# Ledger of designs, part 90: designed miniproteins, single chains, continued (4)

Each design is a single chain, and the fold is of that chain. pLDDT is the mean over its residues in the fold that is shown.

## One batch from the design tools (miniprotein)

Design m15114
Fold by ESMFold2-Fast:
Structure m15114 (fold): chain A 74 residues (1-74)
Amino acid sequence: SDAEIVAEALRRTEELLRLLEEQYKAGKISPQQAIDALDKMIKDLKKLKELFPEYAGKFDEMIKKLEEKKKEFE
C-alpha cells in the first residue's frame, strides 16, 4: 500500500540520518559531506512528497528535521 511505502521511506531516512551522525562523530566525514548527504535526503523526500501528496505532512516533518540538523553543520 502507499501507506507502507511511505512508512518504509521515512524509516529508511531515519536510519540514514542515524548512520550519518555516527560517521560524523567517528570523524569519518567532514561537515560539508554531512551537508551534502542531508541535501540529497531532503531532495529525495521532496520528490516522494510529489508522488504521495496525501502524506505530504509526514514528509514535511522529516524535511524540517533534516533542515534543522543541517544547521548544526553550517
Scores: mean pLDDT 89

Design m15115
Fold by ESMFold2-Fast:
Structure m15115 (fold): chain A 77 residues (1-77)
Amino acid sequence: VVAPLPEELVEKGRELAERAEKTGDYEKVEKEVEKLLKEKEPRLYEALKELEELAKAKKFDEGRELAARFTAEAAAE
């Protein structure tokens, strides 16, 4: 099982997601999130890379499902 994310990271991730949704600048937000995850939560960084591979393969529906499941696990839901 994946250890839950610290609440601070969850809140910051939520704010970054809101900003990306508003601006459409997902690349900048993605890079910032990658750096945080790589430093604080390497396991989640690996999961993010897996999602990127799914997106490149045009498997966006599978990527969304995986992201939702992983987010729930990370948030200790």
Scores: mean pLDDT 61

Design m15116
Fold by ESMFold2-Fast:
Structure m15116 (fold): chain A 86 residues (1-86)
Amino acid sequence: SAEEHLAAGERARAEGRYEEAARHYLRAIDQLLAKPTLSDDERALLARAADGLLAVGKRLGDRELVERAVRILTELGIEEIERAVS
């Protein structure tokens, strides 16, 4: 599930396994975005996965991961994104 991938990504990130963390965050994002509509809880999971992907993408120096995370967070209307890109 998306929640399982998010949890695995957060664990991998805490352990410094950034490439593994990125794969788990991307799996969570892909599963959520495959749905035609998202609940409020699912939007919160998507925001958490995208925020994790942003942090990991910056750590890895991976521009594509950073740009994908920023795009998702912008679409969700997360205020933190404006501060992150300022």
Scores: mean pLDDT 83

Design m15117
Fold by ESMFold2-Fast:
Structure m15117 (fold): chain A 104 residues (1-104)
Amino acid sequence: SELKKKIEEALKDVPKGSKIAIIAHPSDFDEVEKILKELGYEVVDKTTPPINLGTALVIGKLLKDKGVEYAVIIAEDKYIPYTKEGLEMAGIKPIIVDYKPKYP
């Protein structure tokens, strides 16, 4: 699938066996989790995109406590900058996937 190709490209420099959280729309959770597991990653958690920087930081801290190293992010462009910043502040490495769902 196109999503699988985009995830493979985004994760090319991420070591196999890394602990990953999914940040995406719930409708994408199952497909993204399946792809990550097929590529040899450990899926630790999944959540929707945060609504602001503060929420992103809180989510990042919770993920860090669970041993998450990377967060795979599939979201509209408007959510990406603060999600990336908040996760980085918490010590999580954000991986932005160049894939966006069509508007409903």
Scores: mean pLDDT 86

Design m15118
Fold by ESMFold2-Fast:
Structure m15118 (fold): chain A 80 residues (1-80)
Amino acid sequence: SLEDVIKEAEKLMNETIEKVRKLLDEGKFDEAMKIVEEAYQKLLELFEKYNIPEETRQKLLDKFSEKVQKILDEYFEKKK
């Protein structure tokens, strides 16, 4: 169902954010960004596979981008 695909996307986003946070805490910025890039690709593949509506795709991508931006803001705050 659409709801199940949304849950899978949200799970992927949350797992990605946790991995990225750990890598950033270790100073592994390039590795963290690679994980973000791979997650965007996986989200796009998931959306194509299940023919997710454009409005839902944009909403999920915006949500993921917001979460990524928040952890990057936290990372750069530590470099004051």
Scores: mean pLDDT 85

Design m15119
Fold by ESMFold2-Fast:
Structure m15119 (fold): chain A 59 residues (1-59)
Amino acid sequence: MTYRLTEAGQEVAYVAFGERREEVTGGQLAEIAEKLTGEKFSKAEAIKLFEKAGLVERI
């Protein structure tokens, strides 16, 4: 399943990947969280975190 990034989410993804992204997978959300925090996240944990922060929308 893919998730659409909000404007704020796109900026966070750019910091993590060095590239602008509009849509990401749950695995890519986990990678973003790991790169920003230095902690390992499961896909489910990362999805929940970014949904709570208003950084992603389900498509």
Scores: mean pLDDT 78

Design m15120
Fold by ESMFold2-Fast:
Structure m15120 (fold): chain A 87 residues (1-87)
Amino acid sequence: SSATEQAKRDALSLLRLHEHEARERGDEELAAYFREQIARIEAATTLDEILAILEESRAYLESRGDEGGAAALDATIARIRALKAAQ
């Protein structure tokens, strides 16, 4: 659906930015984590699958003390939930 394609685009844009920033800081573990999540989003076929992956990523960032990264995911999750509600 067009909503799923939009959600994928938003999620991939955010995760690719986080992966790039992690690599620039030399945080190879975090960069590898985001590459794995990018692959999961690319394989996702439903809004619920995309939301589940982003919620897991948010929990991971929160566990690392990355409050800014977690907050960025909250904003994207809220937009995707709004897309789902509009269907």
Scores: mean pLDDT 87

Design m15121
Fold by ESMFold2-Fast:
Structure m15121 (fold): chain A 95 residues (1-95)
Amino acid sequence: SEVRELVLSGRYEEAIALLLSKEKLSEEDLQLLVDIFLTEKGLGSELTLAFRDEEEIRKELREFLRSHGFSEETIERTVELLLERIRAVREALLK
């Protein structure tokens, strides 16, 4: 995936521009948007978010994606995927 190659190379502005040019985003594209968000916010990973308030996380991600021009449908799908990843990490941290 061209988008994935750009994200792995740290070329986030180009990755965002390519994602915005697509008529429909795949699940992989949405996961890559999550990865861009976590990196651009200096969070490193969803591990940093595992014990934060989910409503604050929703707000920050929505604001980030809206600022870049993504549709409300894409925003809500991306929010759902980030929360799923956070919940998986939270469960893995519980012994």
Scores: mean pLDDT 82

Design m15122
Fold by ESMFold2-Fast:
Structure m15122 (fold): chain A 87 residues (1-87)
Amino acid sequence: EENRKKALEYRKKLFEKVAERIRAGGPLVIKHPKLTEEEQRKVEEVFLRIYEGADKKEINEFIDKELSPEGKKIVETLLKAYEEIKK
């Protein structure tokens, strides 16, 4: 249980750093070999929207419209990880 709390604090700090780098508008932070650069930027936008507390319906609608099946799998993994830290 103590180890789980420390892991969650560490993951929260990682999410904060990633969101900060995305907001800064620099190079791609999230790189995936199966995605185009445009789709990777859309994955980063979804990540930022999740972190900023956007509505789940709006996020899902964006995912369905803008992402490939591979992009959807990546975002599902990110959503699950974010839900774990949002306790």
Scores: mean pLDDT 71

Design m15123
Fold by ESMFold2-Fast:
Structure m15123 (fold): chain A 91 residues (1-91)
Amino acid sequence: LEELRRRIEELGRRLAELAEGLESEEAAVARPEVRRALEELLRLHRELKRAARAAGDLEAEKEALLRIAELSRLLGREEEAERYRKEVEEL
């Protein structure tokens, strides 16, 4: 979990730098570099969710699910984002 969290944190900082200076969330997500970084973050958080669930770490699982929901929303996958939000509520 530690290595996966470090990768997520580092990629999150790079994403923030890529999105800096853009007027809106929509403008940021329209950029291929930002969209690619969001998709990689989504993949890493899905891995974190699976690892947390296997370890019985409910806090880490909830954290990963909330981030997956937000990243899915940013990528325009609203139905997927809503499903993950509901999964958190049922945990």
Scores: mean pLDDT 77

Design m15124
Fold by ESMFold2-Fast:
Structure m15124 (fold): chain A 75 residues (1-75)
Amino acid sequence: SSAELEKAKEYIEQAKEAKKAGDNEAAKAYLQRALELLKPYSPHLVEAGEQSLKAGDIDAALRAVEAALREAEEK
């Protein structure tokens, strides 16, 4: 739904702000929440984002979650 995509967008923005503040744990938590919302729309990109978070690569996880959001908005 559009409300779920709007919420995912909010989590992505919160993750970016947390990262800028040096709060990597908050950034990971927000990214995980965004990935959960986007899983039904883009399971492959969500899986890539989850693997990046496991590796501690927040920048790669951000790229994957933003790609998943773009794909979800096209559906």
Scores: mean pLDDT 86

Design m15125
Fold by ESMFold2-Fast:
Structure m15125 (fold): chain A 85 residues (1-85)
Amino acid sequence: SEAIKTIEEMAKKLSELAPKAEEEIKKLADEAIRLVEQGASAEEVAKVISEMALAALQATRDSETRQQIAEVASEGIKKVKEALE
């Protein structure tokens, strides 16, 4: 699934940018993947992957890292929605 692949790539990138949030990001990624497998709406999946990005943002105060997290989140959410809609 393109959606699952995107979620996994997003989780990896966010964990590299915010290592302190790695466990929470992995938990949320596993939840998002389960939602995709269960046929959940693009909106429900997007909510969980947005929570992954929020967990990463809360783990850092560095402005450059926060910008990179926002870019990863924006691209990932767009790709997941396109794959599910």
Scores: mean pLDDT 87

Design m15126
Fold by ESMFold2-Fast:
Structure m15126 (fold): chain A 65 residues (1-65)
Amino acid sequence: MEKVEKVGESGVKLVKQLRDAGASDAVIEIWAKYALEQLRKVGEELGLSEEEIEKAVEETRKRIE
């Protein structure tokens, strides 16, 4: 599995677990933003194009929201 895909999946799982644990909306929003920023950073470090990074971010955001 690509590192970018793995990071996105981990972010979705983390946000889901926080919601299931009864975390506040503010905490969920902070961690969701963090997960998406980490996905962008990893994509940039791997040399992905902006288009590829945006696609990965959008797919991950769709699954979080």
Scores: mean pLDDT 77

Design m15127
Fold by ESMFold2-Fast:
Structure m15127 (fold): chain A 81 residues (1-81)
Amino acid sequence: SAMQERLNRLILLANAGDIEGARALAEQMAKEGHLEETLRALDTAIFSVKSMRDLGAISDDEADRIIAALEEERRRIEELL
């Protein structure tokens, strides 16, 4: 579905370190009322980035930066529930 494609896009942007792209897509989906789906996608993205860090695929500094930004966005969207 178009929604599932957008959720997958959010996760891919986060994994690529495109924080601003991931945040912009999350904000748009939240404004459209897809709050729960957006929160689940952010949780999946955070888990994925943590896994990449644990495997040494990205630096600790880069992973921590991405995770912090996604967790902040998650908190902002959660406040809209």
Scores: mean pLDDT 85

Design m15128
Fold by ESMFold2-Fast:
Structure m15128 (fold): chain A 80 residues (1-80)
Amino acid sequence: MEKRREILEEIRRLIEEGKRLFSQLPDDRQKILRGIGLLLRMMGIEEDARRMVREGGPVEELERLLEEARRIVEELKSLL
């Protein structure tokens, strides 16, 4: 139980970081469009993670979602 909650909270922190990074993007149409796609993917990850915590899903799948969220944050940083 606790580990699933910890992973969800980390995913939420990464999403807030992603939103902050998106707000800092240059006024570049291509970068903004890519950033929008990345944020939409992060929103999907949060919804999936929330569902898995509610349903007691596998920790391994939550870890995979966490790593995906980390990769998206790094991709957003590369757009700065």
Scores: mean pLDDT 84

Design m15129
Fold by ESMFold2-Fast:
Structure m15129 (fold): chain A 78 residues (1-78)
Amino acid sequence: SMSEELLEQFKKAIERAKALADKLKAEGKLTQEKIDQLIAELDATYDALKPKLTKEQQEELEKLVNEAKAYLEQLKAE
């Protein structure tokens, strides 16, 4: 279904955001402003997709978004 395709595309977007943050951290270029930007982009994308998803897909995606946010925040702390 289209909602499954959107969910998979967003999962890939989450993975790309995490990979970018990892790369920036390794290069000594990861800032709190960049983390805040990545989190804001994930929130905006989730809000846009939410009405197009089933309840079960919304719950799965919300969990993944929250896990990604925790990961990004932890990267700066380490």
Scores: mean pLDDT 83

Design m15130
Fold by ESMFold2-Fast:
Structure m15130 (fold): chain A 109 residues (1-109)
Amino acid sequence: SAEEALARAYELLLELQRAGKIPGPFEEPPPLVVEAAELVRPLLDDLEANRPALLAFFQRALRELSRATLGTFVSLLPPAVLPPLAEAAEAVGRTADAEEARRLYESLF
């Protein structure tokens, strides 16, 4: 289910953050973040069905994960991640981050 996939992705990202390993330029992304991205990517193909679960996931991620961890994860996802990320950022009071995500999405289309 979407909820199970997102719960597993969150666990993988939290473990990556605890390990303190952020890839540098031209380095292979860590296996934990690649697996997390693979779990979430199919959910972005049906945003209408998966939007509530994605919003809950990103609200939690924005509270608990560093910008570096979340940024690395988001960089492996298609641009379709940006609208739910922006909505989640707005919901947790990160208005500047929400506007940046919306602007980035609009610049790609």
Scores: mean pLDDT 80

Design m15131
Fold by ESMFold2-Fast:
Structure m15131 (fold): chain A 58 residues (1-58)
Amino acid sequence: MELLRVEGVSKEGAVVTVVLRWDEEAGAVSGSAKIEAPSMEAATEAALEAARKVREAL
């Protein structure tokens, strides 16, 4: 079963960088996203949603 996690979140001005990790049976995959958002929480939610869509498209 896949587990999507947030490994790190950092904010610089209006841009938030979110680092995500997928743990799968075959190993782990990580990636990062830069999102313009009013808060780190909003950016994290947007990154998780975008990551799920990207995963579904693979």
Scores: mean pLDDT 70

Design m15132
Fold by ESMFold2-Fast:
Structure m15132 (fold): chain A 94 residues (1-94)
Amino acid sequence: SAMKEKIIEEIRKEIEKFIAEVEADPRVSPAQRSEIRTLLGLILHEMEKHNLSKEEAIENIKKVEAFVLSTESNPELRAKVREWARRLIEIIEK
C-alpha cells in the first residue's frame, strides 16, 4: 500500500535530521557527506511522489544501508547508518 502523507513527512524530517547529524560530524569526510546526501535525497524524492509502497520503501532503506556498510570502514558512520535505517523502518511500519 502507498504511504500516507503524514508518514512521508515524518520520514522527511528524520532524513533531514540525519543529514544534519552527518554534516555536523567532523569524522565524516566531505565526499562521504555528499554521497549520503545524494542517496537520501533520492529515497526522499521517491517517497514524496507516493511511488513507493511501505514494503518497497523498507527494501530501499535496507539497500542503502547495505551499500554504505559494504563500502564504508568508518565505525562512526557505520553506526549512524544502522541507527538511521532502524529509525526510518520504525516510522514506515507505523
Scores: mean pLDDT 72

Design m15133
Fold by ESMFold2-Fast:
Structure m15133 (fold): chain A 75 residues (1-75)
Amino acid sequence: MEEELNRLAEEAGKILKEKESEISEETALRAERVILRYYLLSDAEGLRRFVEELRKAKTGEEIEEIVRREDARLR
């Protein structure tokens, strides 16, 4: 579980880093909170879905919307 969570968190971070110039600093911080919350909940399936959504995103706007939805869900 821990290794899977670490791998998924790293993958999410890598995608976000590649798109860093296309997203706001606020969105990057929110995305880090989403990753941390899934990690603290030990929710590998939730984190995997988040990573999958990030992979499908073609633009920074799509990433910002994904992060906004996930941050709101985890409240």
Scores: mean pLDDT 80

Design m15134
Fold by ESMFold2-Fast:
Structure m15134 (fold): chain A 98 residues (1-98)
Amino acid sequence: MTEAQRLEELRAALPALEEEVEELIEKIENGEIDEQTISRMAQLIVSLEKLAAETPDPEIAARLRELVERLEAALKPELKKEVEEKKELIRKQEEEAA
């Protein structure tokens, strides 16, 4: 894909990503905390961080980083450790696949 096509796809996907972030934050705030929710938060944070690092558009990169900050800010201290552990596992699996 061209760089322009990837940027257009990311822009088109941003509203859906923002909505998913808001949904996960709402679940955390409502105490709807399960392993699936924690795993999804970890996966989404890792994916958003990677997209932000790979995105040449600083505006899109800033929006992706803002979503990461919102997710991390919603985490209670006890949940932060579980999410960090899952993020580390995801990164480790990616390194082993490379």
Scores: mean pLDDT 77

Design m15135
Fold by ESMFold2-Fast:
Structure m15135 (fold): chain A 72 residues (1-72)
Amino acid sequence: MNKEISELIERLGRTLARILKVGDEETQKEALKIASDALEKIRTASNEEAVKILKEALKQLEDLLKKAEEKK
């Protein structure tokens, strides 16, 4: 496995886990959809495209985590 892809998947999973801990039901569903859509897309993507997809998904999850923390 590509090291950059592995590191991005680990960060994506870690960020998702935090959202699932602190987010409301709507935010949790949105985060799961972003993560699952990204993981499905990378199954058929090149390594280069997978990196871009994972970086965009991670950015979206980090934004959701900030919003979840603001709602508490």
Scores: mean pLDDT 81

Design m15136
Fold by ESMFold2-Fast:
Structure m15136 (fold): chain A 72 residues (1-72)
Amino acid sequence: SPRDQLARLVGELHKIAQENLSQDQLNEFVARLHETLETGDTSPLEDFLKENLSPEVREKVLELVRQILALR
């Protein structure tokens, strides 16, 4: 179901973020993710990810965020 798919994507996103970000960075990530989900603007989140994650991890996170947005 779309609900089960959303839960899986959110779980994967949380796991990747937790493995790659400090607690302070996680708080900022969550704040920017919430803004992206409310506005549809990924730019503030993308800027944060460029500063804090490797290109490979950043692309995985952005793909998961785009999939989550598509389900909302």
Scores: mean pLDDT 83

Design m15137
Fold by ESMFold2-Fast:
Structure m15137 (fold): chain A 79 residues (1-79)
Amino acid sequence: KEKEEALKKLKEKVLKAAKEEGLDEKTVEKEWEEYMAKSYEKLEETKKLIEKNRDTTPQEVIDEMENEIKAVEAWKEKK
């Protein structure tokens, strides 16, 4: 549920912004899928960076990064 909600919120935010910019829905979906695929490829590296910098990074920033990780994981699980 937490991962699914993170993915839903992130996707809704991206789609809303792109719609306001006048981009075609298909172009936005393609860019979204490419963004998520690249993020998933770097998932392990991103997790290591979060762990390494957890004590020196503000909790709000850590929470945002962890939410992006959860969104990327949920995206992969849906495939």
Scores: mean pLDDT 75

Design m15138
Fold by ESMFold2-Fast:
Structure m15138 (fold): chain A 61 residues (1-61)
Amino acid sequence: PAERLVAEAYVEMDEDGSLSPESEAFLRRAKAAADANGAVEIRAVSEKASKEKALEATERL
């Protein structure tokens, strides 16, 4: 299978991976749009949280 392009979405997230309501809504919409396209994978990025916590928050949606 062909590799997907990874798009990074910068969101507000606490150190424990807790998303603001606006960031959660944004990630849900971005993920739905990427899934509909089929060629792009969305990955959340935050200045405060680790990459692992950001990935966990994205998968939780």
Scores: mean pLDDT 72

Design m15139
Fold by ESMFold2-Fast:
Structure m15139 (fold): chain A 66 residues (1-66)
Amino acid sequence: MANSEEEALEIARKLGFPVIVSGPKRGPNEPDPPMRFARDEEELREAVRAIVEEIGGFPVVVTSAA
């Protein structure tokens, strides 16, 4: 989990692009958390901002999409 845009970038750099940015995991009957695909650092910054706006704040989850 990342608690800032810079932390999310650090995680993505360690995983390697492409990555998926998502909201935190929900229960089995909850709707799927919002997700954004990011191919590079610019797309990651946009994805983090979009997810944070949609869910109302941090944290976000960054996972490998490769």
Scores: mean pLDDT 76

Design m15140
Fold by ESMFold2-Fast:
Structure m15140 (fold): chain A 82 residues (1-82)
Amino acid sequence: MNIEMFKTSDDFKKELEKLTDIFGQISQSTDKDEMLELIDQGIEEATDKSAISILKRMKTMSPDQMKAISQEYYLFLKEELE
């Protein structure tokens, strides 16, 4: 993910922080329905087309794939924000 996509306003930074939290929650979830609800929440929070695209694609993945992708994004975004 390119952090420059989110570096245009404070609203984009808040969106990035919200997406980071959502990816973290998905990576810790054991329930597919909970994962799908978190993905839908992420789609609602996101204004970035790339973020919305990946979240929509995740809805077609297995729970294990959702966790793996969410863990990777969570770690990447957390390092970029801290």
Scores: mean pLDDT 75

Design m15141
Fold by ESMFold2-Fast:
Structure m15141 (fold): chain A 88 residues (1-88)
Amino acid sequence: SSELEKIRRTLEGILEGLKLGEPTVIAVAIKGLEEIIDTLERLIEQGIDVEKLKKVLEAVKKALEALKNGDIESAIRYLEEAIKELEK
């Protein structure tokens, strides 16, 4: 769906920003991931790709937690996992 493509592109943008290592990007990334979590939870509630989106949601939640703890390397790995799951 176009909404899943938008989620994927947003995750790719966040990943690219984190890889650039600019501290000012972290707060924007946190906000973006929180908005993606809300969208994923809504899509799951609507019964859209439930098993796939639950895996994506888990990876995004782990990325957000890592980012809040300053573990940018782990956040990058979890975001890559979420993007790969969306590409299936």
Scores: mean pLDDT 86

Design m15142
Fold by ESMFold2-Fast:
Structure m15142 (fold): chain A 77 residues (1-77)
Amino acid sequence: MLSPELKATVLMARVIALNSELWTLIRSGKISPEDIKKAKAEFKKIMKEMSKYLSKEQVNKLTNEFNATLQEAEASL
């Protein structure tokens, strides 16, 4: 069984991968409304699981940072 810290690390890696892919689509001019919708859904799934291991402040900070990335994606449409 993984420790809570290791589980949080794995979930954080998923958040980083999602943000990286979204930024790659933004920078290449290939971002679509469907990509934004899918990214929002995936982020919610990850954060629901991660909220078991992180404080409310940490969850809110990650959510705010992801929302800033989404704003850039929407501005690129």
Scores: mean pLDDT 82

Design m15143
Fold by ESMFold2-Fast:
Structure m15143 (fold): chain A 66 residues (1-66)
Amino acid sequence: LKEKADEHERRARELIAEGRRLYQESLANPEKRDELMAEADRKEREAVRHHIEAGNLRTEYEKLKA
């Protein structure tokens, strides 16, 4: 349970980093701005999903431990 939560958190961090990089690229490349920002937004949404799942799994683990 904890390992799965840690895995989701790791994936969320990776997606946040990718989204941040794409956002910075959009500032340097105006001609590709909309495309890069849309991809960054998709990465952010996926990261939020993983973060929520990690939180749920961690809460379940703590309930079993208490």
Scores: mean pLDDT 78

Design m15144
Fold by ESMFold2-Fast:
Structure m15144 (fold): chain A 63 residues (1-63)
Amino acid sequence: SMEEHLSQFDLDGDGKITQDELREAVLRVQASLPDAKVDGVLEGDASVLLQKILRGELPMPEP
């Protein structure tokens, strides 16, 4: 579910997702992408990029 996906981006484990935690999650997704040449997609707002991950348009980061 969406809540399960969001919990992976709660880096502090405090149950509160901040803008910094959102950006960290986006950077981790970027690191897991097969091609680093996706700058045009990742130059947008971090929340928009997170929504794309949740919709299955971008891969979820792995630990």
Scores: mean pLDDT 54

Design m15145
Fold by ESMFold2-Fast:
Parts: sequence; structure tokens; C-alpha cells
Structure m15145 (fold): chain A 78 residues (1-78)
Amino acid sequence: SMEEEALRRAQEIIDRVAASPSFDDQVAASLLAMALSIGKLSGDIVEALRLMAKIAREHGREEAARELEELAREVEEA
């Protein structure tokens, strides 16, 4: 499903951020993982992806934020 694909791609984005050893990137990755976990538990996947995009942008991860916004759009349009 589109939702399962979005969750897989969101996890790949988290893994890329988490690959950076910087303290800020580890904080960002942890916050992204928490937002994704909340989305999975609540079923509010679009809202979770949008929150993740905001977190990524606030931590200087503009490309990750753009990818997460695109995923939110794809899930909302499915």
C-alpha cells in the first residue's frame, strides 16, 4: 500500500539522518523516530510525516524535509 511504502521511505530518511555522528543530527533522528512511532500508533500518517518534515527543516535537513513533505502529499492523494 502507499502507506506501507511511505513508512518504509520515512524510515530510510531517519536512517540517513542517524548516520551522521553529530549531536544535533542524533537529536533530529530521535525526534523523527518518535514522530513516526506516534503516526504508526495513532494511524495519523500524513500528520506524522508533516511533523517529521518540520523537525527535519528545524535541524537544517532541508532535503529530508522536502522528501517527507512529498511523502505526506503522496499518502494524502492516495
Scores: mean pLDDT 89

Design m15146
Fold by ESMFold2-Fast:
Structure m15146 (fold): chain A 85 residues (1-85)
Amino acid sequence: SRDDAEQQVGQILRDFLTARRFLGEEEVIKRAVDAMQRLVEIARRYAPEAVPELQELLEKIKQAKTASEAHDYFLRAVRVFLDAL
């Protein structure tokens, strides 16, 4: 359901924000990639039309040079997903 999708994405977002508080830059970027891969899998079930844009954002996160850049793309991806629900 939509509520299940929102709860799953909310948990991914909370886990990422926690990691950003305690981990170094490279580890935060890796966690953003992992979080984005999970978001794409959820989007394939609940918001498949958003998947192409989310995959483009995932590629940008993989190329990110800073934790802040990865964080900004990840927040944009969460907004894209929620708007598609």
Scores: mean pLDDT 88

Design m15147
Fold by ESMFold2-Fast:
Structure m15147 (fold): chain A 70 residues (1-70)
Amino acid sequence: SELDKLKAEVAALRAQLNAIYQQYRAQILALIAAGASDAEIQAVVDAFNAQSDPLVARIKALEAQIAALE
């Protein structure tokens, strides 16, 4: 069904978002442990936000479509 397809897309995007989060989290923790500067840590946070923000927006849009079909 259309609803099942939308739910599957949300699940896939959430899995992608979690994988990206885990990768960037590990990178940030490694930088903190190495005594990296605030600027170096912020650059990684900015990169995470640039990659995650479109996925979060897409998830919200799909969840709104799912709500409209329920």
Scores: mean pLDDT 89

Design m15148
Fold by ESMFold2-Fast:
Structure m15148 (fold): chain A 75 residues (1-75)
Amino acid sequence: SAVDFIQQAIVALEQGNNQEAALALQQAAKDPSCPAKFKASLLCIADHLQKYPLTAEEKAKTITFLKGIEQQLLQ
């Protein structure tokens, strides 16, 4: 499910594996359980993770944002 892929992305980011996180977010966006309103945001984050290094602050903010989406999907 989209939630499982978002959880995988959070773990990957916490481990510093930006490529794995990007792949997981792309899978989340493609999953039928992902609401259309989140697809663009997830793909935007995935694209950014593939192209640019993250600062520690950017990493923390990205994880917090993804946890917010996770909580909305669990409703």
Scores: mean pLDDT 86

Design m15149
Fold by ESMFold2-Fast:
Structure m15149 (fold): chain A 62 residues (1-62)
Amino acid sequence: MKVLKSRTDPRATIHITPDTVTGNYTATLVDEAGNVLASLSGVPLEEFAVGVLDGISKGLLG
């Protein structure tokens, strides 16, 4: 699992879990209280998942 800060909102974190069988990623956006705000699975590129969830974080927490 990889944990990244949102590019636009430091209160949100993105948790990325690679699927070793498919090579795809599951990414989950979590707020400062530990609530799951959004989740994306089956993503072939880590950067794509991060970009989408960072955009959602900006919309929900900005």
Scores: mean pLDDT 68

